# Ledger of designs, part 16: designed miniproteins, single chains, continued (3)

Each design is a single chain, and the fold is of that chain. pLDDT is the mean over its residues in the fold that is shown.

## One batch from the design tools (miniprotein)

Design m8564
Fold by ESMFold2-Fast:
Structure m8564 (fold): chain A 64 residues (1-64)
Amino acid sequence: SMMERLEEARRRFEREWAELKERMAALEADPSASPEEKRQAAIEFTAEAIRLIGEVTELELAAR
């Protein structure tokens, strides 16, 4: 059902979002990483975050 798919998508979002945040935090805490590397990673992680948010939002808007 749509509700089951929405719940599954939310759990997947939570997992993938947590993984992205962990990767960003690890890079930000890395003293060997340059500002340019951190900037590039932030752009890439932001794009992935937007994709994840979009997928869940689309399902939530479709659900009644």
Scores: mean pLDDT 79

Design m8565
Fold by ESMFold2-Fast:
Parts: sequence; structure tokens; C-alpha cells
Structure m8565 (fold): chain A 62 residues (1-62)
Amino acid sequence: FSERVGTLTPRERTVLDLLVQGYSYQEIGDRLGISTSTVTKHVRRIFEKLGVKSVRELIELY
């Protein structure tokens, strides 16, 4: 898992850190100055890179 986290871009890493802290997609978007749609795209790329299927699975591995 840690090796795959190293494949994330700085923006994807920031989104990951906020997700594991329990922030919603809307809250992450507001905090980063991006749309909820853009947050959703980053979350999808994070899931693909880390091989996880949900936020629950992501939190269990982080």
C-alpha cells in the first residue's frame, strides 16, 4: 500500500489525506478551491492507483 501511495500526484495525495480525515467531497472541493466533480475525478484516480473500490476500503488500508 505505501509503495502505491508514492505513485499519487501531490494533489491526489492532498485529496487522500482529506478523505481519510472524514471530509466529504463538497468539503474537500471547498477547501482546495475546486468543484465537487473535480474531487470525484481525483478520488477515482486514487482508487485506480491504489487498487481500492471504496472510501471504506481506503480508510482500512491507510
Scores: mean pLDDT 78

Design m8566
Fold by ESMFold2-Fast:
Structure m8566 (fold): chain A 64 residues (1-64)
Amino acid sequence: NLEEAKKELERRARNGYVTALEFIEVAQRYLGVSASEAMEVLKKRGKGLLTVEEGKEILEEIAK
């Protein structure tokens, strides 16, 4: 469920940021995406640290 994924991402965030590992876990558990798929998307963005807003946008793109 995309809405639950976004909510969990917010809960895990520190100072508005989410680590790559936390994002991957959320995407796997709530969207059923593989860790490899989530990692590939994150790598394209360049850094292991995302803002919550950026993370939510990526979750929406994956959920499609």
Scores: mean pLDDT 79

Design m8567
Fold by ESMFold2-Fast:
Structure m8567 (fold): chain A 64 residues (1-64)
Amino acid sequence: SEREKQVEILTKASEETKPEGAAIGAEVRARHAGASPAERAAALSDAGAQVNKLTNKKIEELEA
């Protein structure tokens, strides 16, 4: 079914981008360790957007 295929693609994209996403998060945390809580929250939010972009790109590649 279309739903089964979509779930498989989403799961695979998530698993395949997980190590890179973790590395991005770790780098951002390290860079902003001395920042205010608000600045750290903003930086982590931006990092989350970057990780989502990576996962979306992987989804597009798997749908090709």
Scores: mean pLDDT 82

Design m8568
Fold by ESMFold2-Fast:
Structure m8568 (fold): chain A 74 residues (1-74)
Amino acid sequence: SHMDRLLAERAAVGAIQKAIEAMLAGQKSGTFTATTAEGATGTAVVGEDRIVATGRAGDTEVRLEVSVEELLAG
């Protein structure tokens, strides 16, 4: 559903936020998870040039990718 998609995206963004915080603290790789109050789950994996995150709510899954260099430059 539309709501499940939004919840999955929120979870993925939360996982990306945790990954960015870890990278700013000097981590070069890792897997980070986030859970929303609504029970959606997100997982972000830090790679050499990008962060790849998946979010899940109900039967809906979303994938987001972000460039590491763009995030660190901002």
Scores: mean pLDDT 81

Design m8569
Fold by ESMFold2-Fast:
Structure m8569 (fold): chain A 55 residues (1-55)
Amino acid sequence: SEKLQELLRLIGRVLRAMGDVLDAELAGDEEAKRRAEEELERARREFEEFLKELE
């Protein structure tokens, strides 16, 4: 299913972005954490938009 493939791709993007936030947190780098959080918010927004189209 095309929709399933896109869902898995978006989940992967969110998980990678979450990993980046955690890595920055562990490093104690507040600048890197802020940038990673901005990327996570972008990935999460695209995921949420995709879910709205499914409902």
Scores: mean pLDDT 84

Design m8570
Fold by ESMFold2-Fast:
Structure m8570 (fold): chain A 66 residues (1-66)
Amino acid sequence: NAEEHLAKGKELYDQGKYEEAVKHYRKAIELDPDNAEAHRNLGVALQKLGKDAEAVKWFKKAAELE
């Protein structure tokens, strides 16, 4: 489910596996589009990958959900 993908993304992020974390965060959002935490965590992981412009878009979406 969405929460399992969010949890797996966090685990991968903590391991420094940012590309893999992004995949799980995207899946969490696909399953639960209103999950602000998944949108924020995707943004943070994208920043770690140097994708700052994309990260800003996801942070904006997270803010719209709160």
Scores: mean pLDDT 86

Design m8571
Fold by ESMFold2-Fast:
Structure m8571 (fold): chain A 89 residues (1-89)
Amino acid sequence: MEVEELKKRFEELSAKALEYARQMAESTSLEEALALGGKASDALQQAGEYAKKAADLDPSIKPELEKKMQDLTGEIQDLAAEGVARIAA
């Protein structure tokens, strides 16, 4: 019960982080991009906290959640780099 709720929270926050990062990459305003980047960072941090709690309760899912966090972090970093290139260069 608790593990499934934590996994659901992780998936919801992961989706939010990617949505904010994508909006940031498409932004033509530096102020808007910075605000969206902050929201993406906050959602990513919260997703990581729920992933850690889920893995602590069920260690068998830890490698899967760690991979998902690495993949998510990489996607957000790629979108952030794209956004910087779009508005700063």
Scores: mean pLDDT 81

Design m8573
Fold by ESMFold2-Fast:
Structure m8573 (fold): chain A 55 residues (1-55)
Amino acid sequence: MKAELIVLDETKVEIKSKEPVKVYDLETEEIVEVENGSVIDINKYIVLDEVEVIL
C-alpha cells in the first residue's frame, strides 16, 4: 500500500495511510500492522510498505 511518513524529529515519524501499514519490529523480529496516525521510532521499526517521506 502507499502511505506518507511525516518526520516529527530524528527518531519519530507519523504514519498517514488510509489502510494499516506493515512495519518490522526489530525487538520481536515480527511484522506488525500499524494504523493511520501511529507514531513510530525509526530505531525500533522498519516500514515495509511503499511510503512517501514528508519533511
Scores: mean pLDDT 79

Design m8574
Fold by ESMFold2-Fast:
Structure m8574 (fold): chain A 65 residues (1-65)
Amino acid sequence: MAEVEEARKLGEEAGKNLAKAGVTDPEIRASARKVIALTLRDKGYSDEAVEAAVKAFEEAFDKAT
């Protein structure tokens, strides 16, 4: 549980930061999404945690735009 919750928080923060930077390009959003997934996997996060982070990223970005 803690791992998935930490991943969600990281994804949410990344999404908010991208939106705050004024990025509206869907290609840049897609690239950021992939970078987050790769970074978390490289750190040893589970597939469930990576998926949770990506979803949190997308939701946070959508809410901020």
Scores: mean pLDDT 79

Design m8575
Fold by ESMFold2-Fast:
Structure m8575 (fold): chain A 69 residues (1-69)
Amino acid sequence: SPLDLTKLSFRLLALLTEAYLLMKQGKLEEAEKLIREARELIERNPELPQSLRERVEELEKELEEEKKK
């Protein structure tokens, strides 16, 4: 339902926000775990907006860049 998708979207945004803050603190292993949870949610819920999938992909790319430092 639209309400269920809205709740999943808020959960996803919370995970992505926490992962971003952990990356900025240099806590890469903790950030990676949250990014993996966000990836699983996107893969299990294909009805979620494309914009949320793009946010997960952007954060995955940023994590890979941080790991090279």
Scores: mean pLDDT 85

Design m8576
Fold by ESMFold2-Fast:
Structure m8576 (fold): chain A 59 residues (1-59)
Amino acid sequence: MLERARELRRRALEIAKGYSKKKVNSTPEEQKKIDAEVRAETRRLNAEALEMDEEFKKL
């Protein structure tokens, strides 16, 4: 179960990494949208991982 929280954090890292590569070939307008989406998605995943981590710590 703790592996699930780690998977969520790993996924957030992979998302950031993938978008970083995408930004190199993107227009400034696209880079702005990518940054906003990465920020929203990583925040969501980190929040979920934190909640799960706190609950599974007692299991």
Scores: mean pLDDT 71

Design m8577
Fold by ESMFold2-Fast:
Structure m8577 (fold): chain A 69 residues (1-69)
Amino acid sequence: MLNEKEAAVQAALIALGLSEETAKNAARMVSSGSTLENITIALLMMEPSMSEERAREAAEAGVAAAKAA
């Protein structure tokens, strides 16, 4: 089961138009304390059609959602 922080991050990323699988994987990275840089790189690898700026914004939104949860 997802913890509360992982669920919040996943919901935030899905709201930004990311796939459920990508959002789930990114939420696990955020919850485990991965750096913003590593999360951004992972998003670009999972969603290669995404721009670098959008991936960074999504990573920042995910980290913010985790801190708010």
Scores: mean pLDDT 79

Design m8578
Fold by ESMFold2-Fast:
Structure m8578 (fold): chain A 57 residues (1-57)
Amino acid sequence: SIQSLQQQLDALRAAADKEIARLLAQGDLRGAILKGADAGVQEMLLFVQINVLQKNS
């Protein structure tokens, strides 16, 4: 459902922000960059799914 996908998107953003902050605090700049890139791709996939479902409802 759209509700479930929106919840997943919000959770992904919150989790990514926390993980990136943790990696940066540990001096893992490479890990932080890679986590940001991965989260960005997952966010775009969820965003596309939400928009497809919204436009077809």
Scores: mean pLDDT 82

Design m8579
Fold by ESMFold2-Fast:
Structure m8579 (fold): chain A 93 residues (1-93)
Amino acid sequence: SKLEEGRKLLEKGQDYYDNQDYEKAIEYYEKAIKLFEEAGDKEGLARALTLLGASYYELGDYEKAIEYYEKALELDPDNEAAKAGLKKAKEKL
């Protein structure tokens, strides 16, 4: 299913993130986002957007990190990881 495929892509992205390969992590998170959008999975989409924001933050692209954290919070206003990430990214500008 698209949901199962999306989750597997998130897991693969997280593996790259944990190895500090943020460019590869971004690639897999973007693929997961497309599948969650097609499936209408708002929770999966918010999670993928939050992880994409974190990856851009680690690359020093704070403007993109802010953009993706804000998108995640539009879908899930109570997402503590996205709130914390947004605050940290804004402090870097």
Scores: mean pLDDT 90

Design m8580
Fold by ESMFold2-Fast:
Structure m8580 (fold): chain A 111 residues (1-111)
Amino acid sequence: MPSPVELAERAAEIQALIDAGDYEGARALIRETVAEVKATEDDPLLLEVADIIEELLARGEVEAAAGVTAELLGVLIYRLEHPEDRAGFRARAEAVLRRARALLAEVEAAR
């Protein structure tokens, strides 16, 4: 797993690509980030968030995928900085999953 600084830098790099209008670069970096998370993570809530990010990318929702990815990385940073706070980690993971599911539902409802 990357350090908290490396995770924060990855989130900033993705956002910089979005801000520059480089959606293909952002999509590629988000896909790489999700693949790294799936390779190292065993938490089922975080794995479901990663699956939602991939579905958002498959639907062309790059900005939504970037936002969910930043929230996912924030939960991973929290866990690394507060390894004793299992309840705080769980609450954050559940909150991100709820927001990710809501975003995907909104995208699926758009015709």
Scores: mean pLDDT 87

Design m8581
Fold by ESMFold2-Fast:
Formats: sequence, C-alpha cells, structure tokens
Structure m8581 (fold): chain A 61 residues (1-61)
Amino acid sequence: EENVEFARRAADLLVRAVKEGRISPEGALKALQTVADVLGVPDEEKERIIEEAKRRIEEAQ
C-alpha cells in the first residue's frame, strides 16, 4: 500500500534527523505516529514501522 511506503520513507528521514541531532528521539517517534495516522496506515503496520524506527534510533545512540 502506498500509505505504508510513505510512512516508511518518513521513518527513514526521521531516524536520519535524530542521528544528525536535528530532532529528539521522542519528537521523531511522535512525528512518525502522526504521519502514519494521517496516512491511514493500519495499526499492525504502524506498530511495526514505529518499532523498527525506535530500534534504529536506539542502535545509533
């Protein structure tokens, strides 16, 4: 689904922004939740995308 792919792209951009020090981990995860919700991503896919982004952020710190 295109909405899921857009949410994954948003996750990549937000994870990169956290690694570059442009946004807090909390801010990035909240922004990702909002993007996924606005795009109508199903809850199961939304949870997977957010958990993946969270792991990537934690791994970088």
Scores: mean pLDDT 81

Design m8582
Fold by ESMFold2-Fast:
Structure m8582 (fold): chain A 95 residues (1-95)
Amino acid sequence: DIEEEEKKFDEILQEKRKRLEELRKQAEENGDKELLEKVDRAEEGLKNMELLFRYQRLLRLGGPREEIERIIEEIGETDPSTAEQLRRARDRYFS
């Protein structure tokens, strides 16, 4: 059920974001640049996970194609190889 999947996904995202916020604060207080870099990468990863979830939902709904492309472009800003894979999957789905 899509609604239950969305609810569970949101709960996971919220929990992970809280953990990253705690780690960021700790790293800033301690001047831990290595931990800050890890937190930045993890925050980027969570954003990409959210975009991937939206991408999969839109594919299941059969569009709109413009929105799917926009999500792929946004993912491609940080992960071009994943964006390339998603474009190929989209093209197969709509071909």
Scores: mean pLDDT 81

Design m8583
Fold by ESMFold2-Fast:
Structure m8583 (fold): chain A 115 residues (1-115)
Amino acid sequence: MIEIKPKSKEQEEAINIFKKTREEVLKAVRDGASIEEVARILAKGMMEIVSKVPKEKQDEVESILAETIRKVVQALREARAAGLSTEEMIARVQEVLDEGFEKLAKVLGAEVKRV
């Protein structure tokens, strides 16, 4: 697991939006939602995060979030094509989201601890 400690209210808001989006995505995958539905949930959450970060960091944040969306879509597509269980799909999606979360936190300057 990774633990992220915000240093400002703006960082806390962005981190909380990412956490909420992650929970919504994992629930959608568990409920058998389409790849298109998962991508929409991610895109909505990521746009909200970009709106909460300083202008000078928006391009870097948008790049990280766009990469995270692409990787989630690819992981889910490959897992479904391989006929993997719901639990295995959730595990793969969660790993990609956790990587994106760590990258986002570092760009924002938040403290990241691996536990």
Scores: mean pLDDT 82

Design m8584
Fold by ESMFold2-Fast:
Structure m8584 (fold): chain A 65 residues (1-65)
Amino acid sequence: DVKNYSVEEAVEELLKYVNGEKPLTDAPALAQAIRDNHSKEKVEEIIKRLEEEAPGSAVIELLKQ
């Protein structure tokens, strides 16, 4: 349930798209759900963690929209 994700849980799920465990075509839906269910501050924290773990990844740009 996306609305109950911690920062770490959100990062782990998004990294599955970066690592090829899940298709990138499904990543926009998860990124939108995260933005819709969490504060801007929490989304920025998720972005920071993704920039550390997978700099330049497509999922970072999806969260910034």
Scores: mean pLDDT 84

Design m8585
Fold by ESMFold2-Fast:
Structure m8585 (fold): chain A 59 residues (1-59)
Amino acid sequence: SMLTEEARKLYEEGGIENLVKSARLAKEAGDRELMSQALIKLSQLDPELARELARELYG
C-alpha cells in the first residue's frame, strides 16, 4: 500500500521525526514488522520516546 511505501521510505531516511512517522504509518498499514523495526531504530536514538510510542502503538 502507499502507507507501507511511505513508512519504509521514512524508516530508510532515519532520524527521530522520520522514525516516529514511519512507526505510525506502519501501524495504519498493518505492517507490524516495519512498525517494530522503526521502534527498535528509534530506541537507539531516543529510548524514552521509543518506549512511550510503543505503549501508544501496542497498548
Scores: mean pLDDT 89

Design m8586
Fold by ESMFold2-Fast:
Structure m8586 (fold): chain A 58 residues (1-58)
Amino acid sequence: TDGDVLRFMSDGADEESERHDRLSKRALEDGDLETARRHREISERLRRLSEEWRRLGD
């Protein structure tokens, strides 16, 4: 069902959000502020998409 697909996509977006959060922190450790900011923005966007898809799947 569409709800199952949306839940799967939401879970995937959460996992990718977490991955980008880790990459952002690594870039900060390396002094790459531009890369860190980009990964943070992607992480936040994926988290918002995950929340929206989870809401639609309920």
Scores: mean pLDDT 85

Design m8587
Fold by ESMFold2-Fast:
Structure m8587 (fold): chain A 57 residues (1-57)
Amino acid sequence: LVTVTEADLAKVQEEVKAIGGKVVMFIGQNQLQVIVPANAVGNLRKIPGVAKVDFRY
């Protein structure tokens, strides 16, 4: 689960795809559920506009 700022939503989606991930669903206005490769998790945290990353199984 990723919390993002609303202004950066489109850019965050593109960056997730660029690191080999995908957006699974939207959970509220500023939260995305995404799937990324394990080795790309560090890159996910560094995307501008990503405020918080929570892992869900």
Scores: mean pLDDT 68

Design m8588
Fold by ESMFold2-Fast:
Structure m8588 (fold): chain A 80 residues (1-80)
Amino acid sequence: MSEEIKKMLERAEELLRKAEEYLEKYKETGDRKYLLEAEILLGMALIIYGVVKLIAPEDPELEKLEERIRELEERIKELK
């Protein structure tokens, strides 16, 4: 279970990192397709976060992931 949870959390972190990259591309280009890509990637990370929270609620990485998700949600909200 620990390795599976670790891989899920790493995948969520990677999705959030890519979402932030797409937000920067949106700021540079004004092309709303990058904003949409960022929202899709954030949604995928939220699903992974929800699954991990359900099966391993005491995992210390969840607090870090929740904080990063919140930061990204606020960045996207600023761009709407």
Scores: mean pLDDT 83

Design m8589
Fold by ESMFold2-Fast:
Order: sequence, then structure tokens, then C-alpha cells
Structure m8589 (fold): chain A 66 residues (1-66)
Amino acid sequence: VSPAEAAERFLKLLEEGLSVEEAIKELAKEFGLSELEVALLLYRAGLDGQLSREQALEVMELLKKF
């Protein structure tokens, strides 16, 4: 799974009303990855400008919990 693919699916889940933490858990289940691995993919996508600043900051806050 590429950072771009993870970001695209993540944004769709947020549009469906999931929180950032809920979306990361759902993507971990869908992709067969850990929550940390998904958060790192989304962090990389944020650096590439594929997430809003607010979304990127929430992902960074979640990464601090690992």
C-alpha cells in the first residue's frame, strides 16, 4: 500500500464520519497492517501534501502515542 492509496481511503472514511483514530483502526484492519504502520503511511502522505494541515497534525499527535 502506497502513502497516496492510504490517504485516499483515509479521506473517504473521514467523509463517512469516522474520527482520525477510528479511520486509522479501520485501515489497519482493511490493509492487514498495524495501526502504527498506517499512521506512518498517513504521516508520509501528509508531508507530500495529500492531507489537510489539520488532518496531518492529528496523525502526528496519534504517532506520539506509539
Scores: mean pLDDT 83

Design m8590
Fold by ESMFold2-Fast:
Structure m8590 (fold): chain A 86 residues (1-86)
Amino acid sequence: MTVTIVVKGADERAKQAALEMAEGLREGGYGVTVEVEGDTVTITIEGADYGAYFSALALAGELWALGHEVKTTAEGDTYTIEVTPG
């Protein structure tokens, strides 16, 4: 299936973490498309399985560990991570 991960309110550190996750997934054999618009990073994963889903959870945890406040929502095939200054 196709899973979309949307990171909103991303500063430079959050953008870097999202891009590194996307590249790792691409090297792992997933069909990955990345789009950066302002402070929003959209990652679309084709052929997504539980591994792709856990990558979204890992990214949210990494952003929280970097000192950001993180709100996550999951609606169907879309996982949204909202980053807020702490």
Scores: mean pLDDT 77

Design m8591
Fold by ESMFold2-Fast:
Structure m8591 (fold): chain A 104 residues (1-104)
Amino acid sequence: GSVTLTKSGLPDGTVGVLWLRQAPGEPETLVAFLFLDDPSLRLYDPSFEGRATISADRARRTATLVLENLQPSDSATYSFYAVVPGPDGLGVLVRVGSHVLTVT
């Protein structure tokens, strides 16, 4: 099976989006990253490469993660972050939302 995780509420000035995962007893790790001004700067964790797709709609202020070929080990809390320039031009991570995924 597959799942589509969509979150709205990207802050104005968002330059990138990333999805992180955390399963109980595990550290938080990268799933996917997308730089909005250059979609070729797209990164995936090797365990999700070829079965995850990250996208964003700047006009709707949404970001989407599609996960295909779901396995029980994909069960985790998936957190969505926006990268926004700070006052000094450095990127700041802003947590936009999270989703608890359970795969049987």
Scores: mean pLDDT 81

Design m8592
Fold by ESMFold2-Fast:
Structure m8592 (fold): chain A 69 residues (1-69)
Amino acid sequence: MEDIEKAKKLLEQGKYEEAVEYFRRALEKLGPDNVEALRLLATAYEKMGKIDEAKELYQRAEQLRRQRL
């Protein structure tokens, strides 16, 4: 969970590429289907202008949320 906290702080500082690296590490530890990490990773890609990649990650997070409700 330290990786998510560090990534959030990097995202707030505008260090989007570094934030992405820590969110990817969080997904490796927590599993590729961690909804919070996927949403935060999508936000980082969106802020980097990678809109298509962000959209796919938001859609994946939403699908997983629906399956686990």
Scores: mean pLDDT 78

Design m8593
Fold by ESMFold2-Fast:
Structure m8593 (fold): chain A 56 residues (1-56)
Amino acid sequence: SMAQAEAAAKAAREAAEAAGATGDLVNRSGIGGQKMGEAGLSPEQAAALARASALS
C-alpha cells in the first residue's frame, strides 16, 4: 500500500504537470488568455489527493 501510494502520488503529479503543459500549449497557440494549470492541480494538491485516494 505504501509503495502504491507513492506510485499514485507520482502519477498524480505527472498528470498535473501534463495538465499544466496543456495550458502552455493554449497560450502558445494564442487561443486564449488562460494561465497554465487552470484545468490541473498543483503538484502538492495532486500528491495530497493521491494519498487520500490510496488511503480510501
Scores: mean pLDDT 56

Design m8594
Fold by ESMFold2-Fast:
Structure m8594 (fold): chain A 67 residues (1-67)
Amino acid sequence: NYLFKGMVYYKKGDYEKAIEYFEKAIKEDPNNPLAYQLLADVYEKLGDEEKAQEYRKKAESLIKKNL
């Protein structure tokens, strides 16, 4: 499961590998808001506030559509 692999790397501080696996999770299920939320968290840790905000908005959009 790519989502869990990404979370393992994120906890270890390997943000490059975390991004790789979260992107793979999105390719398998582009409607999963959790993968976008986790990408936003990684980009925030990297100081990329613009990408963090972009992925947070995408996650919110998916949550709103699934309600």
Scores: mean pLDDT 84

Design m8595
Fold by ESMFold2-Fast:
Structure m8595 (fold): chain A 66 residues (1-66)
Amino acid sequence: SEEEEARRLYEENRALARELLARGEPIPLSEETREVAREIAEKLRRIGDAIQRAIESGDMSLAVLE
């Protein structure tokens, strides 16, 4: 499955990164990895803005999704 494939790649990449860090070798960020990180940061920012607007409006509808 896609989930198992993604998990395997993630664990392999983490193991490699830990080994490189243990040896004091630099871990380069690829342009693709930087782009994904930027997309995640933008999504988190928009979620934060939505929560802030809910707080400011006094609209507690989001509280029912706890």
Scores: mean pLDDT 64

Design m8596
Fold by ESMFold2-Fast:
Structure m8596 (fold): chain A 70 residues (1-70)
Amino acid sequence: DLVERLKRSAEEALALGDKQGAADSYIELGKRYFEEGKFEEAIKWYEKAISLVPDNEEAKKLLEEVRKKL
């Protein structure tokens, strides 16, 4: 439900050329998976956010934090 809505929000942002909005949705997806203990999935979403916005410091910090859990 929430995961599908966040994915849709990212797709809509990308369609509008809003890379920052899409990255924000990917960060929220990563946080959701992190809270569920799904660290490998969280990494994938944070990496997608960084791919869209390479200077996103929040996504970089969250990626480092989740990698420490593995």
Scores: mean pLDDT 84

Design m8597
Fold by ESMFold2-Fast:
Structure m8597 (fold): chain A 69 residues (1-69)
Amino acid sequence: IKEISEIAKPKFEELNKENKKELAEVDKKIEKEKDKKKRQELVIKAVADSLRRIGDIIDESLAEVKAKK
């Protein structure tokens, strides 16, 4: 657990910065979009993309720990 956390920590910190920037971009798209349904789809897509990136970081960090051992 500790080794995985140490490897994943900088990746999660970078993801947090990317998520903050992505949310700002999504907000700009929502401001331009007049269709409520399309706005909802933009929000759902942003959340789904964020969750997928978290999963990828976990999988990559686990692979790095296994390769190191």
Scores: mean pLDDT 72

Design m8598
Fold by ESMFold2-Fast:
Structure m8598 (fold): chain A 62 residues (1-62)
Amino acid sequence: MEEEIKRLEREAKRAYALGDYERAAELAQKASELAFQAGMEETARRFEKGAEQLRELAEKAK
């Protein structure tokens, strides 16, 4: 679980660096869901908030 969350975080950061905010938001949301299942509530909330912010950035990039 933790390795999967770290992989998703790295992929989200890569997508963000490429300006693909929509992809980054999807990856952050998935990381949040896995973190919540793993009992990492604080980490899950952080990813959830990050995903929301990334969706706003994606909307502004249209």
Scores: mean pLDDT 82

Design m8599
Fold by ESMFold2-Fast:
Structure m8599 (fold): chain A 71 residues (1-71)
Amino acid sequence: VPKKELEEEIEEAMFKIQAAVIKTVADITGDYEGAIKELEELLEKAKASPLDVSEAIEYIEEEIEELRERL
């Protein structure tokens, strides 16, 4: 695997893991407003990445939408 593709896969996985942790903590605490804010900040970081993290961006956007349904 080319080094750049590996870096992209790792970065994408890290963003997805961070989003999943934020959502899980929100489910435990009930702080969906705080979780949405953290996910929006994470989304901006993902969009600013020079690597192709498109799947992570989509995943974070879907998590934000799901949490908004719980407000």
Scores: mean pLDDT 82

Design m8600
Fold by ESMFold2-Fast:
Structure m8600 (fold): chain A 92 residues (1-92)
Amino acid sequence: MQFSEEEIRAELEALEEALEELEKKVEEAEKTTPTAEQKRELATRSAAVLLQAVALRYMVSINEVSEELRERVEELYRRAKELAKRADEVIS
């Protein structure tokens, strides 16, 4: 297989950081009426984390990784979907 667990863990860490940043922006936007710039940023960031989560989920599906790593990827995928949904509701 082409991806090591170290590479997958690095992608996991990057996604986790991106999710933390998006969550803060979504929570801020939910408390106020977001500007057009904030809506554009939320749309861009939510699309990016969803794409990253899908790619990471695919990487763990085709590689031999630990059960803990698979479970953590699935958790982050669920978080990415939920945050993207919340972002979409704020910008729609």
Scores: mean pLDDT 82

Design m8601
Fold by ESMFold2-Fast:
Structure m8601 (fold): chain A 68 residues (1-68)
Amino acid sequence: LSPLEVRILELLSKGARTAAELAEALGVSQSTVSRHLRRLEARGLVEHDERTGLYSLTEAGKAALEAL
């Protein structure tokens, strides 16, 4: 995991967030966060609710954070 991806997973461990909320919290562009979120989703570490726009941490994502 990149340092930014670790920070995304840590924020999501505290609650589901949109890409815009993550971008604001991390001080990076929404396009940067969205690119990393797509990689994390492809790895099964986060899931996306298209209706709400919320990303949430999966059990695999939680395990990956605990392994750091």
Scores: mean pLDDT 86

